# Designs tried in a protein design run: designed miniproteins, single chains, continued (2). Part 37

Each design is a single chain, and the fold is of that chain. pLDDT is the mean over its residues in the fold that is shown.

## One batch from the design tools (miniprotein)

Design m5337
Fold by ESMFold2-Fast:
Structure m5337 (fold): chain A 81 residues (1-81)
Amino acid sequence: MKRELILRAIALILRAIGLKIELELLGIENEEAKKLLEEAIKLAKEAIELAEEGRLEEAQAKLDEAEALLDKAEELLKKLK
């Protein structure tokens, strides 16, 4: 479980970074989407730290929150298409 939570966190961080790079390269200015992606990365990093400490339930909650923010950012970007 701990390893799975860390891998999930890494996957979410990579997804968020990819979307940030896409925004930068395409010149799409959306401050709300950028803030959501930055917060998702922060929460996923916090989840890794919590998982390493054995706080698996707290890590899971942070990952769920990060995923929700990432989904919201992707929805906003989809509307700009």
Scores: mean pLDDT 82

Design m5338
Fold by ESMFold2-Fast:
Structure m5338 (fold): chain A 78 residues (1-78)
Amino acid sequence: ELKELIERLRALVEEARAKRPDFTPEQQAVIDRLIKRAEALIKGLEIALKNDVPDSVIKALKEMAEIVAEKLREVLAQ
């Protein structure tokens, strides 16, 4: 499930990069910020997968990842 979340985020980032040129400069700035957040969360989730981290940390990372994914989907739907 955690690995599946990482894969979903990576796919969404690639979709965002592909669609970015079709958006306004203001929307592109929002997309860039969300991609940066998503990439940081992917790295955090990968570290959590390989290391003994508290369940509370994993839960927080998953919640943040779902929020960023939703925001990316919302912007890309515009």
Scores: mean pLDDT 84

Design m5339
Fold by ESMFold2-Fast:
Structure m5339 (fold): chain A 64 residues (1-64)
Amino acid sequence: MEELIKKAIEYAKKGDLDKAAELLFEASKVSEEPSVIRVLGVALRDGQLSAEGLEAYLEAKKAA
């Protein structure tokens, strides 16, 4: 799960938002928070979420 989110961040930083969103949708299937991860994927695809925003989410989840 975390590995898929990390790969999504890498693709988003490269500008490949479609691939990044696809990886987030895959992560949602194995996540404890599938609705949250899905919303992040949609926001990233639609340009409403930055790679930095996705990194902040992952760091917050690691700190909790």
Scores: mean pLDDT 78

Design m5340
Fold by ESMFold2-Fast:
Structure m5340 (fold): chain A 55 residues (1-55)
Amino acid sequence: SMDEELSRLLEQLGRIAPPEVFAEVGARVRAALEAGDRDRLEEVFAEMRELVEEA
């Protein structure tokens, strides 16, 4: 489910990313969820995967 993937990606980012990067990504995820914007949520997911892959 999207919830499980989101939780996993956020946990990984929280461990490896600088706090400011994690905070920004978390805020963007919350904004997308609040707006119900599926396309924006997918974009943030792709960015999170890229950040985890680079680390």
Scores: mean pLDDT 78

Design m5341
Fold by ESMFold2-Fast:
Structure m5341 (fold): chain A 68 residues (1-68)
Amino acid sequence: GRAAELDAALAFLQSDPRVEAERVGDDTIVARTTLSVEQLIGLALRLIGDFPGLEVRVEGDTITLRAK
């Protein structure tokens, strides 16, 4: 379900020490990173593949995941 996919994505992001991820409201995760632009794009592509029920948005050093 939507909540289970968000919880799995949050746990995945929190397992990486380069990523500071938190739940914001009911449907959104915000992840701040210390990654380079190239590494950040790579992470975003992985998230798109692993969590197809979530919308992935990249802005600066930040990745935002929202339930579709």
Scores: mean pLDDT 83

Design m5342
Fold by ESMFold2-Fast:
Structure m5342 (fold): chain A 64 residues (1-64)
Amino acid sequence: SSEAERLLASVKKLLSVMPRDVAVQLLVKEEGISRAMATEIIDAIEAGDLERALALVEEALRNR
């Protein structure tokens, strides 16, 4: 979805300017995503697996 694509782009931008643990905390606080899911999304982005990262974002948005 366009919302998931925008959120993924935002997370990638956050990871370019802040530590991973801070990005996880922001996803939990601002987006209502669980810490476990936020961690998996960031793991996928750091691994370069953007297809998996997008799928995880879509799942997180559905379940928040």
Scores: mean pLDDT 85

Design m5343
Fold by ESMFold2-Fast:
Structure m5343 (fold): chain A 77 residues (1-77)
Amino acid sequence: ASDAEVAALIAALSSPDPATRRRAALELGRIGDPRAVAPLARALSDPDPAVQQAALFALREIGGPEAEAVIAGVRRA
C-alpha cells in the first residue's frame, strides 16, 4: 500500500461514523504497516465496541514487537 493510502486510513480512524472507523482499522491490519500501530492502540479505547475489536484484530495482524507490546499492555492493564 502507498504512504498516502496508509495516511488516509489513519485519518479515517477519526471519522464520526463508527462503520468507517471499523473499516479503516481492518484495512490497516490487512496492509500490515507498523505506522498504524500507535493509531490502532488509540482505537482500542474507541466508544464503539466493534471498533475496539477491529483495532485489536488489526494489531494482531500487523504483529511485530510494537504491536505485541500494545496487545500485552491491554491484557495486563
Scores: mean pLDDT 82

Design m5344
Fold by ESMFold2-Fast:
Structure m5344 (fold): chain A 73 residues (1-73)
Amino acid sequence: MTALELYHRGVVLYRQGRYEEAVEEFERAIELDPRFGLAYAMLVEALEKLGRYEEAERVRERAKENDPRFRIL
């Protein structure tokens, strides 16, 4: 399964209000592609929907480290 496929599954779960399952799919997408910025953005959104604000903040930190805009060299 590709990072993009995992991301797509996460988005479908998020739209259904299945935020815990969406978090799992987005985390797996990030494991396969640590530069997949959209997966970080959706992971933050899903975590905030679950009230897991501290984890969402940690994910924002990870996204900055792995966002192509911050790693262009």
Scores: mean pLDDT 80

Design m5345
Fold by ESMFold2-Fast:
Structure m5345 (fold): chain A 88 residues (1-88)
Amino acid sequence: SPLDEELRRYIRLLEETIRRLEELRRKHSDDADFVREVRNTIRGLRDNRRRLEEAIRNKSSEKEVSILLFSVTVELSAAYFLEERARK
């Protein structure tokens, strides 16, 4: 379905973002506070990836998916700001 394809695109985006954050964590391993913040964000992204996979499997309603995608957007925004902060 079109919804399933959209959710699969978000899963791929989350997987890509997690990979970049893991690399970022390795590069900044001497900054304990930054590493902790990155780890917390990775955990949130992994939880959202699992929930998206469950939503596809369970054929979740459009309303349930909408709430989940809001959570995904918040976590992706947090990841974006961590990456931008690290570029300095």
Scores: mean pLDDT 87

Design m5346
Fold by ESMFold2-Fast:
Structure m5346 (fold): chain A 69 residues (1-69)
Amino acid sequence: EKKEREQKALEKFLERSKEILEAAKKKNEELAKRFEEVYEKAKKAKSAQEALDIGEEALEKLVDEKEKK
């Protein structure tokens, strides 16, 4: 049961990331690049845990850039 829930979370994350990436790509190329990295890595992950770890690394860089602005 938990294993299936993790898989579902990963699938949802990928779908949401794709939509965000498309929207960001049109408005901000820098943001789109970050989302693209997260999406590509998460897509290769087999578990939500792995996707979360990959996503956290990418988001950490994004948050750092937001602090500057």
Scores: mean pLDDT 67

Design m5347
Fold by ESMFold2-Fast:
Structure m5347 (fold): chain A 91 residues (1-91)
Amino acid sequence: APSKAALEIESQVALGYMYVGLAKLFLEKGKSEEAIEAAEKAIELAKEAIAKAEEALAAGKISEEEAEAIKAEAEEVIKEAEEIIKKAKEA
C-alpha cells in the first residue's frame, strides 16, 4: 500500500487532473482564456507535487518507486495542460 505521505501528494496530482478536465471543458465551450487559466493551475499543482515528492524522498518519507510514480503522473498532467494551452492560443 502507498505510504500516507505518498497518498497526500497524490491528492494534489488528482486535483491537477481535475483542473485539466475543467480546462478541456472550457476549451470545448470556446472559453479559451478560462481554459488557459485552468491549465496553468494544473501545471502549478503538478510542479508542487513533484517538488513535494523529491523533498519527501530526500527525507526518507516515501520510497523511490512512490516518488517515481508521483513524478510520472504529475509530468502527464503538465503535458496535457501544455497541449490545452497551445490549442487555446490557436483559437
Scores: mean pLDDT 87

Design m5348
Fold by ESMFold2-Fast:
Structure m5348 (fold): chain A 80 residues (1-80)
Amino acid sequence: SEREKRNLEIMRYVKKMIDAIEKKDLETLLKVAREFIEKYPELGEQFLALAKEFADMFNIPQEYKEKLLEGLEKILEEVK
């Protein structure tokens, strides 16, 4: 079903986001975020909130966390 395909794709994007955050790969994270938000703009705020939660869980340094959040917010505004 289309709903099942959508859910699987969303899960794959979330997995890529988590991996990028854990590795502190800001470039990959922002690319994944842009692709996700362009495809699912209605989930943009949820994606940003989840990214923030995982950044906290992985004890990402404050400097990287701030750059990550600013980059995600810019993408969310750009797709608006």
Scores: mean pLDDT 84

Design m5349
Fold by ESMFold2-Fast:
Structure m5349 (fold): chain A 68 residues (1-68)
Amino acid sequence: SELDVVIQELVDRINEIYKEAKSIEEFEKKVQELVDELTKDLSPEQRAEVERIAKTIINYKKIEEKEK
């Protein structure tokens, strides 16, 4: 489905952003920009699902950074 393709792209590009980001704040900003780009043509329900996945990944990375 279109949503499955968007989710795969989201995860792949989030991993690349994480490698390049110099801070967690920069990581969050770039991921939000990516979500906005990938969801522009999606329904509100599909956008909410992509946003939920992105937020989950961001929160997970924030926890990892605080544990260091």
Scores: mean pLDDT 81

Design m5350
Fold by ESMFold2-Fast:
Structure m5350 (fold): chain A 90 residues (1-90)
Amino acid sequence: MEKAELARRAAELAEEAARIAAQPEPDYEEIARLAAEAERAALAAAGEEAPELDVEKIAEEIKKVPPEEVARALRANAERARAVAEALAA
C-alpha cells in the first residue's frame, strides 16, 4: 500500500519536526527540512503534485511564528497524516 506508506512517513516527519520545534532553542532549518518532506509525502499520498518547496523560505516563515504555534501546527499535521495512513490501510 504505497499511499498508506507515504502518509505514515508524512506523519513521522511532521512529528519529528514538532519535537524539534518544542525545544527551547529550535533548529529552524531542520524543522523546515522535515516539514517540507512531510508535506511532499502527504501530497503524494493524496495523489497530488507537490509544489516546489523552498526550505530556506519555509525556515524564514516559521521564525516569524512563536515556537509553540509552530509545534502545535506540526502536531496537527502529524495527526492528520496518521489518520490518512490508518484510513488507507483499512
Scores: mean pLDDT 81

Design m5351
Fold by ESMFold2-Fast:
Structure m5351 (fold): chain A 63 residues (1-63)
Amino acid sequence: GPPPLSPEQQQALENLRKAAETLGVPDEVLEEAERIVRESPDVQEGLKRAALLIGKAYLERQG
């Protein structure tokens, strides 16, 4: 299985889930965002990329 998540990664994923719920982003997009964070060697860089993905999905749904 995948390696265990660090506490920092767990917190980042919880924050992404909360943001996705608040913005009404589909679970499929959230799953991709979580994968970006999990597979990134830098949690902050992964979180930045994941946040951009969620933001794009939100804006596409608004337009």
Scores: mean pLDDT 79

Design m5352
Fold by ESMFold2-Fast:
Structure m5352 (fold): chain A 76 residues (1-76)
Amino acid sequence: SEAAREAVEKFFEDLKKAEEYLEKTGDEELKKQFYEHSLGLIDKLLEAYPDADEELKKKLEEKKKELEKKLKELEK
């Protein structure tokens, strides 16, 4: 749906800006909190739009895996 696409696009835009900012700060604790929060938002988006296009769901699932890997890397 249009609403699902708009919500997902906005999420990815906001996420990219936040990631760029966090990379500049070097604050590992803030990065960890951000990735944990973002993972929760992805889960909420998937729950809110269960009938979303397969492409949108795949995009969210791929981003979820990326963020999970980043979180594990930060925990070292």
Scores: mean pLDDT 82

Design m5353
Fold by ESMFold2-Fast:
Structure m5353 (fold): chain A 78 residues (1-78)
Amino acid sequence: GFIPKTEEEKKALKEAKELLKELEELAKDDPELAKKYKELKEKLENAKNLEEVKKVKLEAGIEIGIHLIKQGVDKVTS
């Protein structure tokens, strides 16, 4: 896996792991989100540089955002 060398790299890796943990909790009741969580976890474990870590962080944040919007839409479009 990616080994962080700078404070920026350590922060990015920590933030990516925190977002994945949040995604895992949301995914327990959503099988589509659970699949995305597994894909992003694998991407983070195979990340070779800071850019790939930042990409996982961004994608995890987007998936969390989409899930929250979808829950809101499901309540409004009833």
Scores: mean pLDDT 78

Design m5354
Fold by ESMFold2-Fast:
Structure m5354 (fold): chain A 70 residues (1-70)
Amino acid sequence: MLSFEQALQLVRFAAAVLGKELSDEELEELARRLSTLPEEQWAAFLSEELGIPLDKAEAVLAAFRRELAE
């Protein structure tokens, strides 16, 4: 489970990596929703909300986890 701050960092990271321009309000809404989801649903959530293939969402999650060093 992600804290809201960690979820916000993840959605910002994903948007930056994918070249998606999202408002602060859109990022906060995505972060709130993501923070309530179990880890197994994160890739599917990012895929649907950012309009990217699941394999790209999984790659973004893997890169973000390396960044957090957890």
Scores: mean pLDDT 80

Design m5355
Fold by ESMFold2-Fast:
Structure m5355 (fold): chain A 85 residues (1-85)
Amino acid sequence: SGEMEEAGVQGAKAVADAAADRDAATRKMAEMIGLMSLGEQNPAQAAEARERVRKIVADMKAEDATTGALAEQMLAEMEAKIAAA
């Protein structure tokens, strides 16, 4: 199935955990970048990675409009890369 691999999910979480000394928005952005990279490198998992990123973007927009707008732009870039692949 198109489900994300456990190792990939753990990798994205590890990047987020490494941002422990930063604010919640920065941690979420790190997780989003990790998931975007995973989706770009693994076409079979791209749809699930994109869906997870959309949920993170929605949460970030609820917490801070400026950071949320930046996250939304990054999601648009990820979708463009997936469409080009």
Scores: mean pLDDT 70

Design m5356
Fold by ESMFold2-Fast:
Structure m5356 (fold): chain A 81 residues (1-81)
Amino acid sequence: MAEELAKMAEAAAAEMPAAAQEALARTGSEEAVALLEEAREKYREAARAAAAGDVEAALALLEEAAELIREAARRIEAALA
């Protein structure tokens, strides 16, 4: 479980730069980019917690990353309206 959580979190973190670049190119929203960059850091923290065997901390950090991504999506949608 912990190893799989770390792997998933690392994969999610790796996707964030591309998502941020796409958001910036489409909307010009520096705020959405900042939220996606913060989500990337939360995914990295989750991967480290999972690698250390702290599944509860990893899950909490993944939830924080998900909230940041939802907020970024909301800002992107608003910028495109």
Scores: mean pLDDT 81

Design m5357
Fold by ESMFold2-Fast:
Structure m5357 (fold): chain A 60 residues (1-60)
Amino acid sequence: MVTFEAEFSSVERLTAAALRLIGELPEAEIKIEGMKLIVTVPDDPELIEKAKKILEEMAE
């Protein structure tokens, strides 16, 4: 499994990112710690790439 962490400056962006990940990556495990999203993805290159792309888009 591969784990990604992303920090957000607002609860609204954090919530939007979490909901998008839940909707587009049902295989991923999503955890929230404060203003940080922790996303654990199976060792699947397609799922890893998709998780990265969503987090990059939501961080911008």
Scores: mean pLDDT 80

Design m5358
Fold by ESMFold2-Fast:
Structure m5358 (fold): chain A 58 residues (1-58)
Amino acid sequence: MEELREKADRYERVAKAFEKLGDQETAAEYFRKSAELYEKAGDVERAQRLKQRADELA
């Protein structure tokens, strides 16, 4: 569980970096990967929020 949260946090950071660079499609991909990991870690609220953000960017 903790390892999944750490990976999710890393992917979220990567997504934000790509978003700042203007690469919205790549940012969306990493937000989705982060959301999947948060969902597996039991953080459904954060996972849904990140999925929504990814959909808005793509």
Scores: mean pLDDT 82

Design m5359
Fold by ESMFold2-Fast:
Structure m5359 (fold): chain A 62 residues (1-62)
Amino acid sequence: SEEERRRRREEFIRALLHGEGIDLSRLSPEERRRVLERARRELDELERLGREEDDRLLEESR
């Protein structure tokens, strides 16, 4: 479960970077590591926003 979540998260991060015009295949392994780390922070923010939205939906249903 957690490993599947990590895998999905990494795929999502790659999709985000691709959407921003970052070509991971053209980057060195060191550069990939750095941009992936930046994208992880961005994904963390998105997950935070998603939790807020979920809480609002739950509150509305009550």
Scores: mean pLDDT 70

Design m5360
Fold by ESMFold2-Fast:
Structure m5360 (fold): chain A 87 residues (1-87)
Amino acid sequence: MSKEEQIRLKFAAQGQVLVALTAAEMGERDEAISALDGAIETVKKIDSPKKEEVLSYLEKARDAVRAGDIETAREYALKAIKLLNED
């Protein structure tokens, strides 16, 4: 995978996570879950030593959205974004 492609995928995943957070805060549960599933799928394509940890945070954010725990979902989603930006 090219370095440029890796950067584009990281940007796409971050955008999907931000869409999910906005939807979750608005009570749009299905939209938030769909966006998080999209982010998870995008992150799976990234070659990164932090990929496993990012995926873990996104999955926890998705589970929190399903439980209606928007505060916890936001916390994990922001942790995922931070890790994507550090790598």
Scores: mean pLDDT 85

Design m5361
Fold by ESMFold2-Fast:
Structure m5361 (fold): chain A 60 residues (1-60)
Amino acid sequence: PLSPAALEASTLIALGLIANVLGLDDTATAAFSAAQALATAAGDAALSALAAANIAALAA
């Protein structure tokens, strides 16, 4: 089962993607950054990498 932190990180990635579709770039960046921090704290390297990739995509 997912830890509460990993579940919250997954939810923040989803919110970041929604914010990005709406053109809310600052909100999307904040959501992905929070997701990366929570995923790292949960020890979920794959989820942390996914959040980092989304941040990089926003900067491209």
Scores: mean pLDDT 81

Design m5362
Fold by ESMFold2-Fast:
Structure m5362 (fold): chain A 55 residues (1-55)
Amino acid sequence: GAAAEAAAEAEAEALEREALRHLLQGDTDSAVGLIRRLQARGLATERGIAAAREN
């Protein structure tokens, strides 16, 4: 439902912010790990596809 989707989106945003933080620190391995976790949850893929279609 919408509430569960909002919670999943908030978690995806938190993981994306952590990945960006690691990239800014030059820690690409940690950033890649976080991106893979998002992909494993399906959140990054679903959100990425939706964002690409809107843009």
Scores: mean pLDDT 70

Design m5363
Fold by ESMFold2-Fast:
Structure m5363 (fold): chain A 80 residues (1-80)
Amino acid sequence: GPSIEEVNREIALRLRAIGIILDAEELKKTGNKEVEELAEKAIELAEEALRLAREGRLEEAERKLREAEELLEKAKKLLK
């Protein structure tokens, strides 16, 4: 079965993904189309990261979460 380290890493990745989805859903409420498109892509990446984490592909999940976080930062900057 998975190690304690792998279990803790999966939990951390799941919490990060949930946080990204919640932040993205709030950004979708701004009415700015470009912000909404970036937020939707961030949600898709976070959902893919959750799938990868379930498959034990933790490094790939982390990369997808990083990409999602970068899209959210870009969206936040567009709101000035």
Scores: mean pLDDT 87

Design m5364
Fold by ESMFold2-Fast:
Structure m5364 (fold): chain A 67 residues (1-67)
Amino acid sequence: SMRQKLLQLIGEILRLIGEIFDAERQLEEAKAKGDEETVKQLEEQIEELKKRLQELQAEMKALEAQM
């Protein structure tokens, strides 16, 4: 059903938000340590996670428009 698809998307979105939060925490720690290599890796990872989050949010809005 459309409701089940919406709940699945919400679950994936919440999981991604958690992953972004954890990565941002690690980024703050890496910056405090002056670990430029880890900072760059985490910034790239966060950008990729945010792009995926935006795609899932767009899918959710499209699904809600059909409900």
Scores: mean pLDDT 86

Design m5365
Fold by ESMFold2-Fast:
Structure m5365 (fold): chain A 95 residues (1-95)
Amino acid sequence: SREEVLALVEEAIALARELLARTGDPRVAVLLAQLERLREAVRDPATSPAALADLAEGVIAAARALAEDPAFSPEQRATARRIAALAEEALRLLR
């Protein structure tokens, strides 16, 4: 449901804000902006499921890249991995 997708995206946004506050990394700022775009798209009933899936896949790719980044601490990589997992669950509900 859109309500369940929205809840997952909102949790991912909260984690991305925490990660941005701790890292100051512009790639985290880009991930946060992608998540905020996904949230607005989920709220718009005119947005197709295919367009929502494309946005979610972009978030997953960005979060996975951060989870593999050796410049981040193990805790920061774990947070990025959790963001990816939330976006993957959102994508499953959209399919």
Scores: mean pLDDT 89

Design m5366
Fold by ESMFold2-Fast:
Formats: structure tokens, C-alpha cells, sequence
Structure m5366 (fold): chain A 72 residues (1-72)
């Protein structure tokens, strides 16, 4: 949902300290992923998870990897 996407973008800005431009780079990945995939990827990034778990969906893995690149 749009409301959930805005909530996730706010977490990226406030908790992961990403800029508005960096969050814009993640928008296509957030749109392709389910709300569950986005939530899992963001929680893993917040917990300083540097390697994607083997059971992670391709969409969640792609989002996690891009968030970690921007956070680094």
C-alpha cells in the first residue's frame, strides 16, 4: 500500500539515516517487493546484517543489498 511504502521510506530516512536522494534510488525495489519482503530487508539492515540469509526472497535480497551499499 502507499501508506506502508511511505512508512518504510520514513524508516530509511530516520533509522538508517539515508538521504531523500538515496531513498529515491530504493523506490523501484520497494515497489517490486511485497510489504513483508520490504519489512524483512529493512529489519535485517537495522540489525547490521551484512549477508543475506539463504531463505530470503530475491526481491528482499536485492533491497537489503542496496540498503547496505547506501548505509556503508
Amino acid sequence: SEKMREAYKNILRTQLKLSDEEVKKLEPLIKEASDSDVSRAIMLALNDQTVAPPDLSPAAKALLEEVLKLKG
Scores: mean pLDDT 78

Design m5367
Fold by ESMFold2-Fast:
Structure m5367 (fold): chain A 61 residues (1-61)
Amino acid sequence: MLSREERLERLRELLLEGKSFREIAEELGISVGTVRELNKELLEREIEEGIELIVEGVEKL
């Protein structure tokens, strides 16, 4: 079982590489719905850390 933090870190890397939510779901072995929930948490954390590129990238997927 992957930790939530590990999934968030992988999601971040895949988003920066330009992967779609479906590709990320396949890579992480989870559903697209779970990717969307993780993406919400990731965006909140990344905004707090000042990483706005992920926000822009996700909105265009």
Scores: mean pLDDT 69

Design m5368
Fold by ESMFold2-Fast:
Structure m5368 (fold): chain A 73 residues (1-73)
Amino acid sequence: MEYAEKKIEEARKLVKELLTSENAEELAKKALKLLDEVEELVERVAPESPWKEKILKEIEKLREEIERILKEL
């Protein structure tokens, strides 16, 4: 699903910006919201598949990365 992959890439870009941004908290909140939207969409429309498992695992990894960065700030 092209939409889910695009939103995950947008979230990754925001995560990279967190390390150098004065507005890290706002960027983190935006990235987390994007990940929540993608997770909800994938859960609602995607069938059970290895692709779905991979996407959900990637979302979880990005959430962990965001939380780690915020904790270090």
Scores: mean pLDDT 77

Design m5369
Fold by ESMFold2-Fast:
Structure m5369 (fold): chain A 55 residues (1-55)
Amino acid sequence: SEVVRRVILHELGISEAELEALQAMSREEAVAWLQRTRGLSRAQAEAVVDAIRAL
């Protein structure tokens, strides 16, 4: 969904390059990256990764 993509990029401040990197990572790597870089909880990071993978 283009709408979901735009929300993720805008609300979390994720760049197009970071989005591509997250899509190339394993689920666990992407979750850990979001926890480190955005201060998300594990549950929040998992929800974001699952939303990105559903794009």
Scores: mean pLDDT 80

Design m5370
Fold by ESMFold2-Fast:
Structure m5370 (fold): chain A 92 residues (1-92)
Amino acid sequence: SKVEEAEKLFKEGGLYLQNGDYDKAIEKYEEAIKLYEEVGKENPKAYIALGRAYLLKKDYDKAIEYYEKALEIDPDNEEAKRNLEEAKAEKA
């Protein structure tokens, strides 16, 4: 199913992120998000993961953008709130 494929891509992105391959992690997370959207689902965890990959690349503006996107989907997400504050502090 497209959901199972999206979950596999999301996990693969996590492995690239752990190995420091941020560009491949971003690619896999973006592919996962696209598949979730095709089935009418939004996954805030995928946006948090994208934000984290951009933060590690020192792209603070993109990190902030994706954490804010995660909070649009899940306003009470404590991980996204903490990560957003971290990204804003690093940008300052």
Scores: mean pLDDT 87

Design m5371
Fold by ESMFold2-Fast:
Structure m5371 (fold): chain A 101 residues (1-101)
Amino acid sequence: TRYIVADAELRVEGDPAVAERAAAALGRALAQAREHGVASPEELVRLVLAALEAEGLRVTEAEAEVRREGDRITVRLVLDVEDPATGARARVEVTLVLVPA
């Protein structure tokens, strides 16, 4: 079974430079998930974390909530991210809705 991203809501707060880099990384992960789909909500979470790491950001705290309602899966992520070079931080909140492809 594959899922596509039907809806996405993103909120990023904190240091402007870290927030901009986090938003760019999330945009790339979401573009990949929209184009190719994901096999599971867990794969989507891994794509997000990998994109942040590739951007040079450290995830210091991560909370994931997955809810299923019929054929829809809602994934809510709350992530605290840090630039290890500067110590600057941002908080990322993302809510994604997955539906079967």
Scores: mean pLDDT 85

Design m5372
Fold by ESMFold2-Fast:
Structure m5372 (fold): chain A 114 residues (1-114)
Amino acid sequence: RKEVLKIQAEYYIQLGRKYLREGKYDEAIKWFEKAIELLKDVDPNLAARAYTYLGEAYLKAGKVDEAIKWFEKALELAPNNYRAWDVLAEAYEKLGDTEKAEEYRKKAEDIRNK
């Protein structure tokens, strides 16, 4: 059932977040990818959260271009996810694109304040 897949995926997200906190980005990526595989046809909002964490793991690993791709994927599934806009802004700040970073932070603030 979909509920069992969702519970299993949430556990994988928790494992990924643990490895992310420990600086084990490659391990974190593997667990978030496993969560996404379970969620892609089950819960788009939870899948968007997993894509956001996947992007954060790439961003912390210094893979900014890959991080942006996954944040954009999260926003395709959940365009009202203010966290995904915030971390997308952080990624563009790291690239030196201050104009896009400011634009995307404003989008995050506008969503959060609704």
Scores: mean pLDDT 86

Design m5373
Fold by ESMFold2-Fast:
Structure m5373 (fold): chain A 111 residues (1-111)
Amino acid sequence: SDAERTRREGLFIRAAARIQELLEAGDVEGAARAVVETAVSIPDPEEAVEAAYRLSRYATQRLIALGQEDKIPEFERAVERAIRELVPDPEEAERLIEAARRGIRDAVEGA
């Protein structure tokens, strides 16, 4: 619905702003946690996977824009760690990890 779409867009905008703030402060671990906490807050599993992809892609684009491409591996490891801490089901965790890795890859490749 339009209301659900507007709510999801608002969630992404707020999460993106927080991720940007954390990355500009040099808090890579905090940015990774913000990505994961936002994704796991979404009840629909497919929308959670999309959020993990989109926010990981956004965070990686921000690291590139800040000239901090050397921190991308640290960010990827922090996201993976946060997912494993917050998502007790191994299959659900692996889906979110794969989505985040795809987002990071697409950002690096300019997609």
Scores: mean pLDDT 89

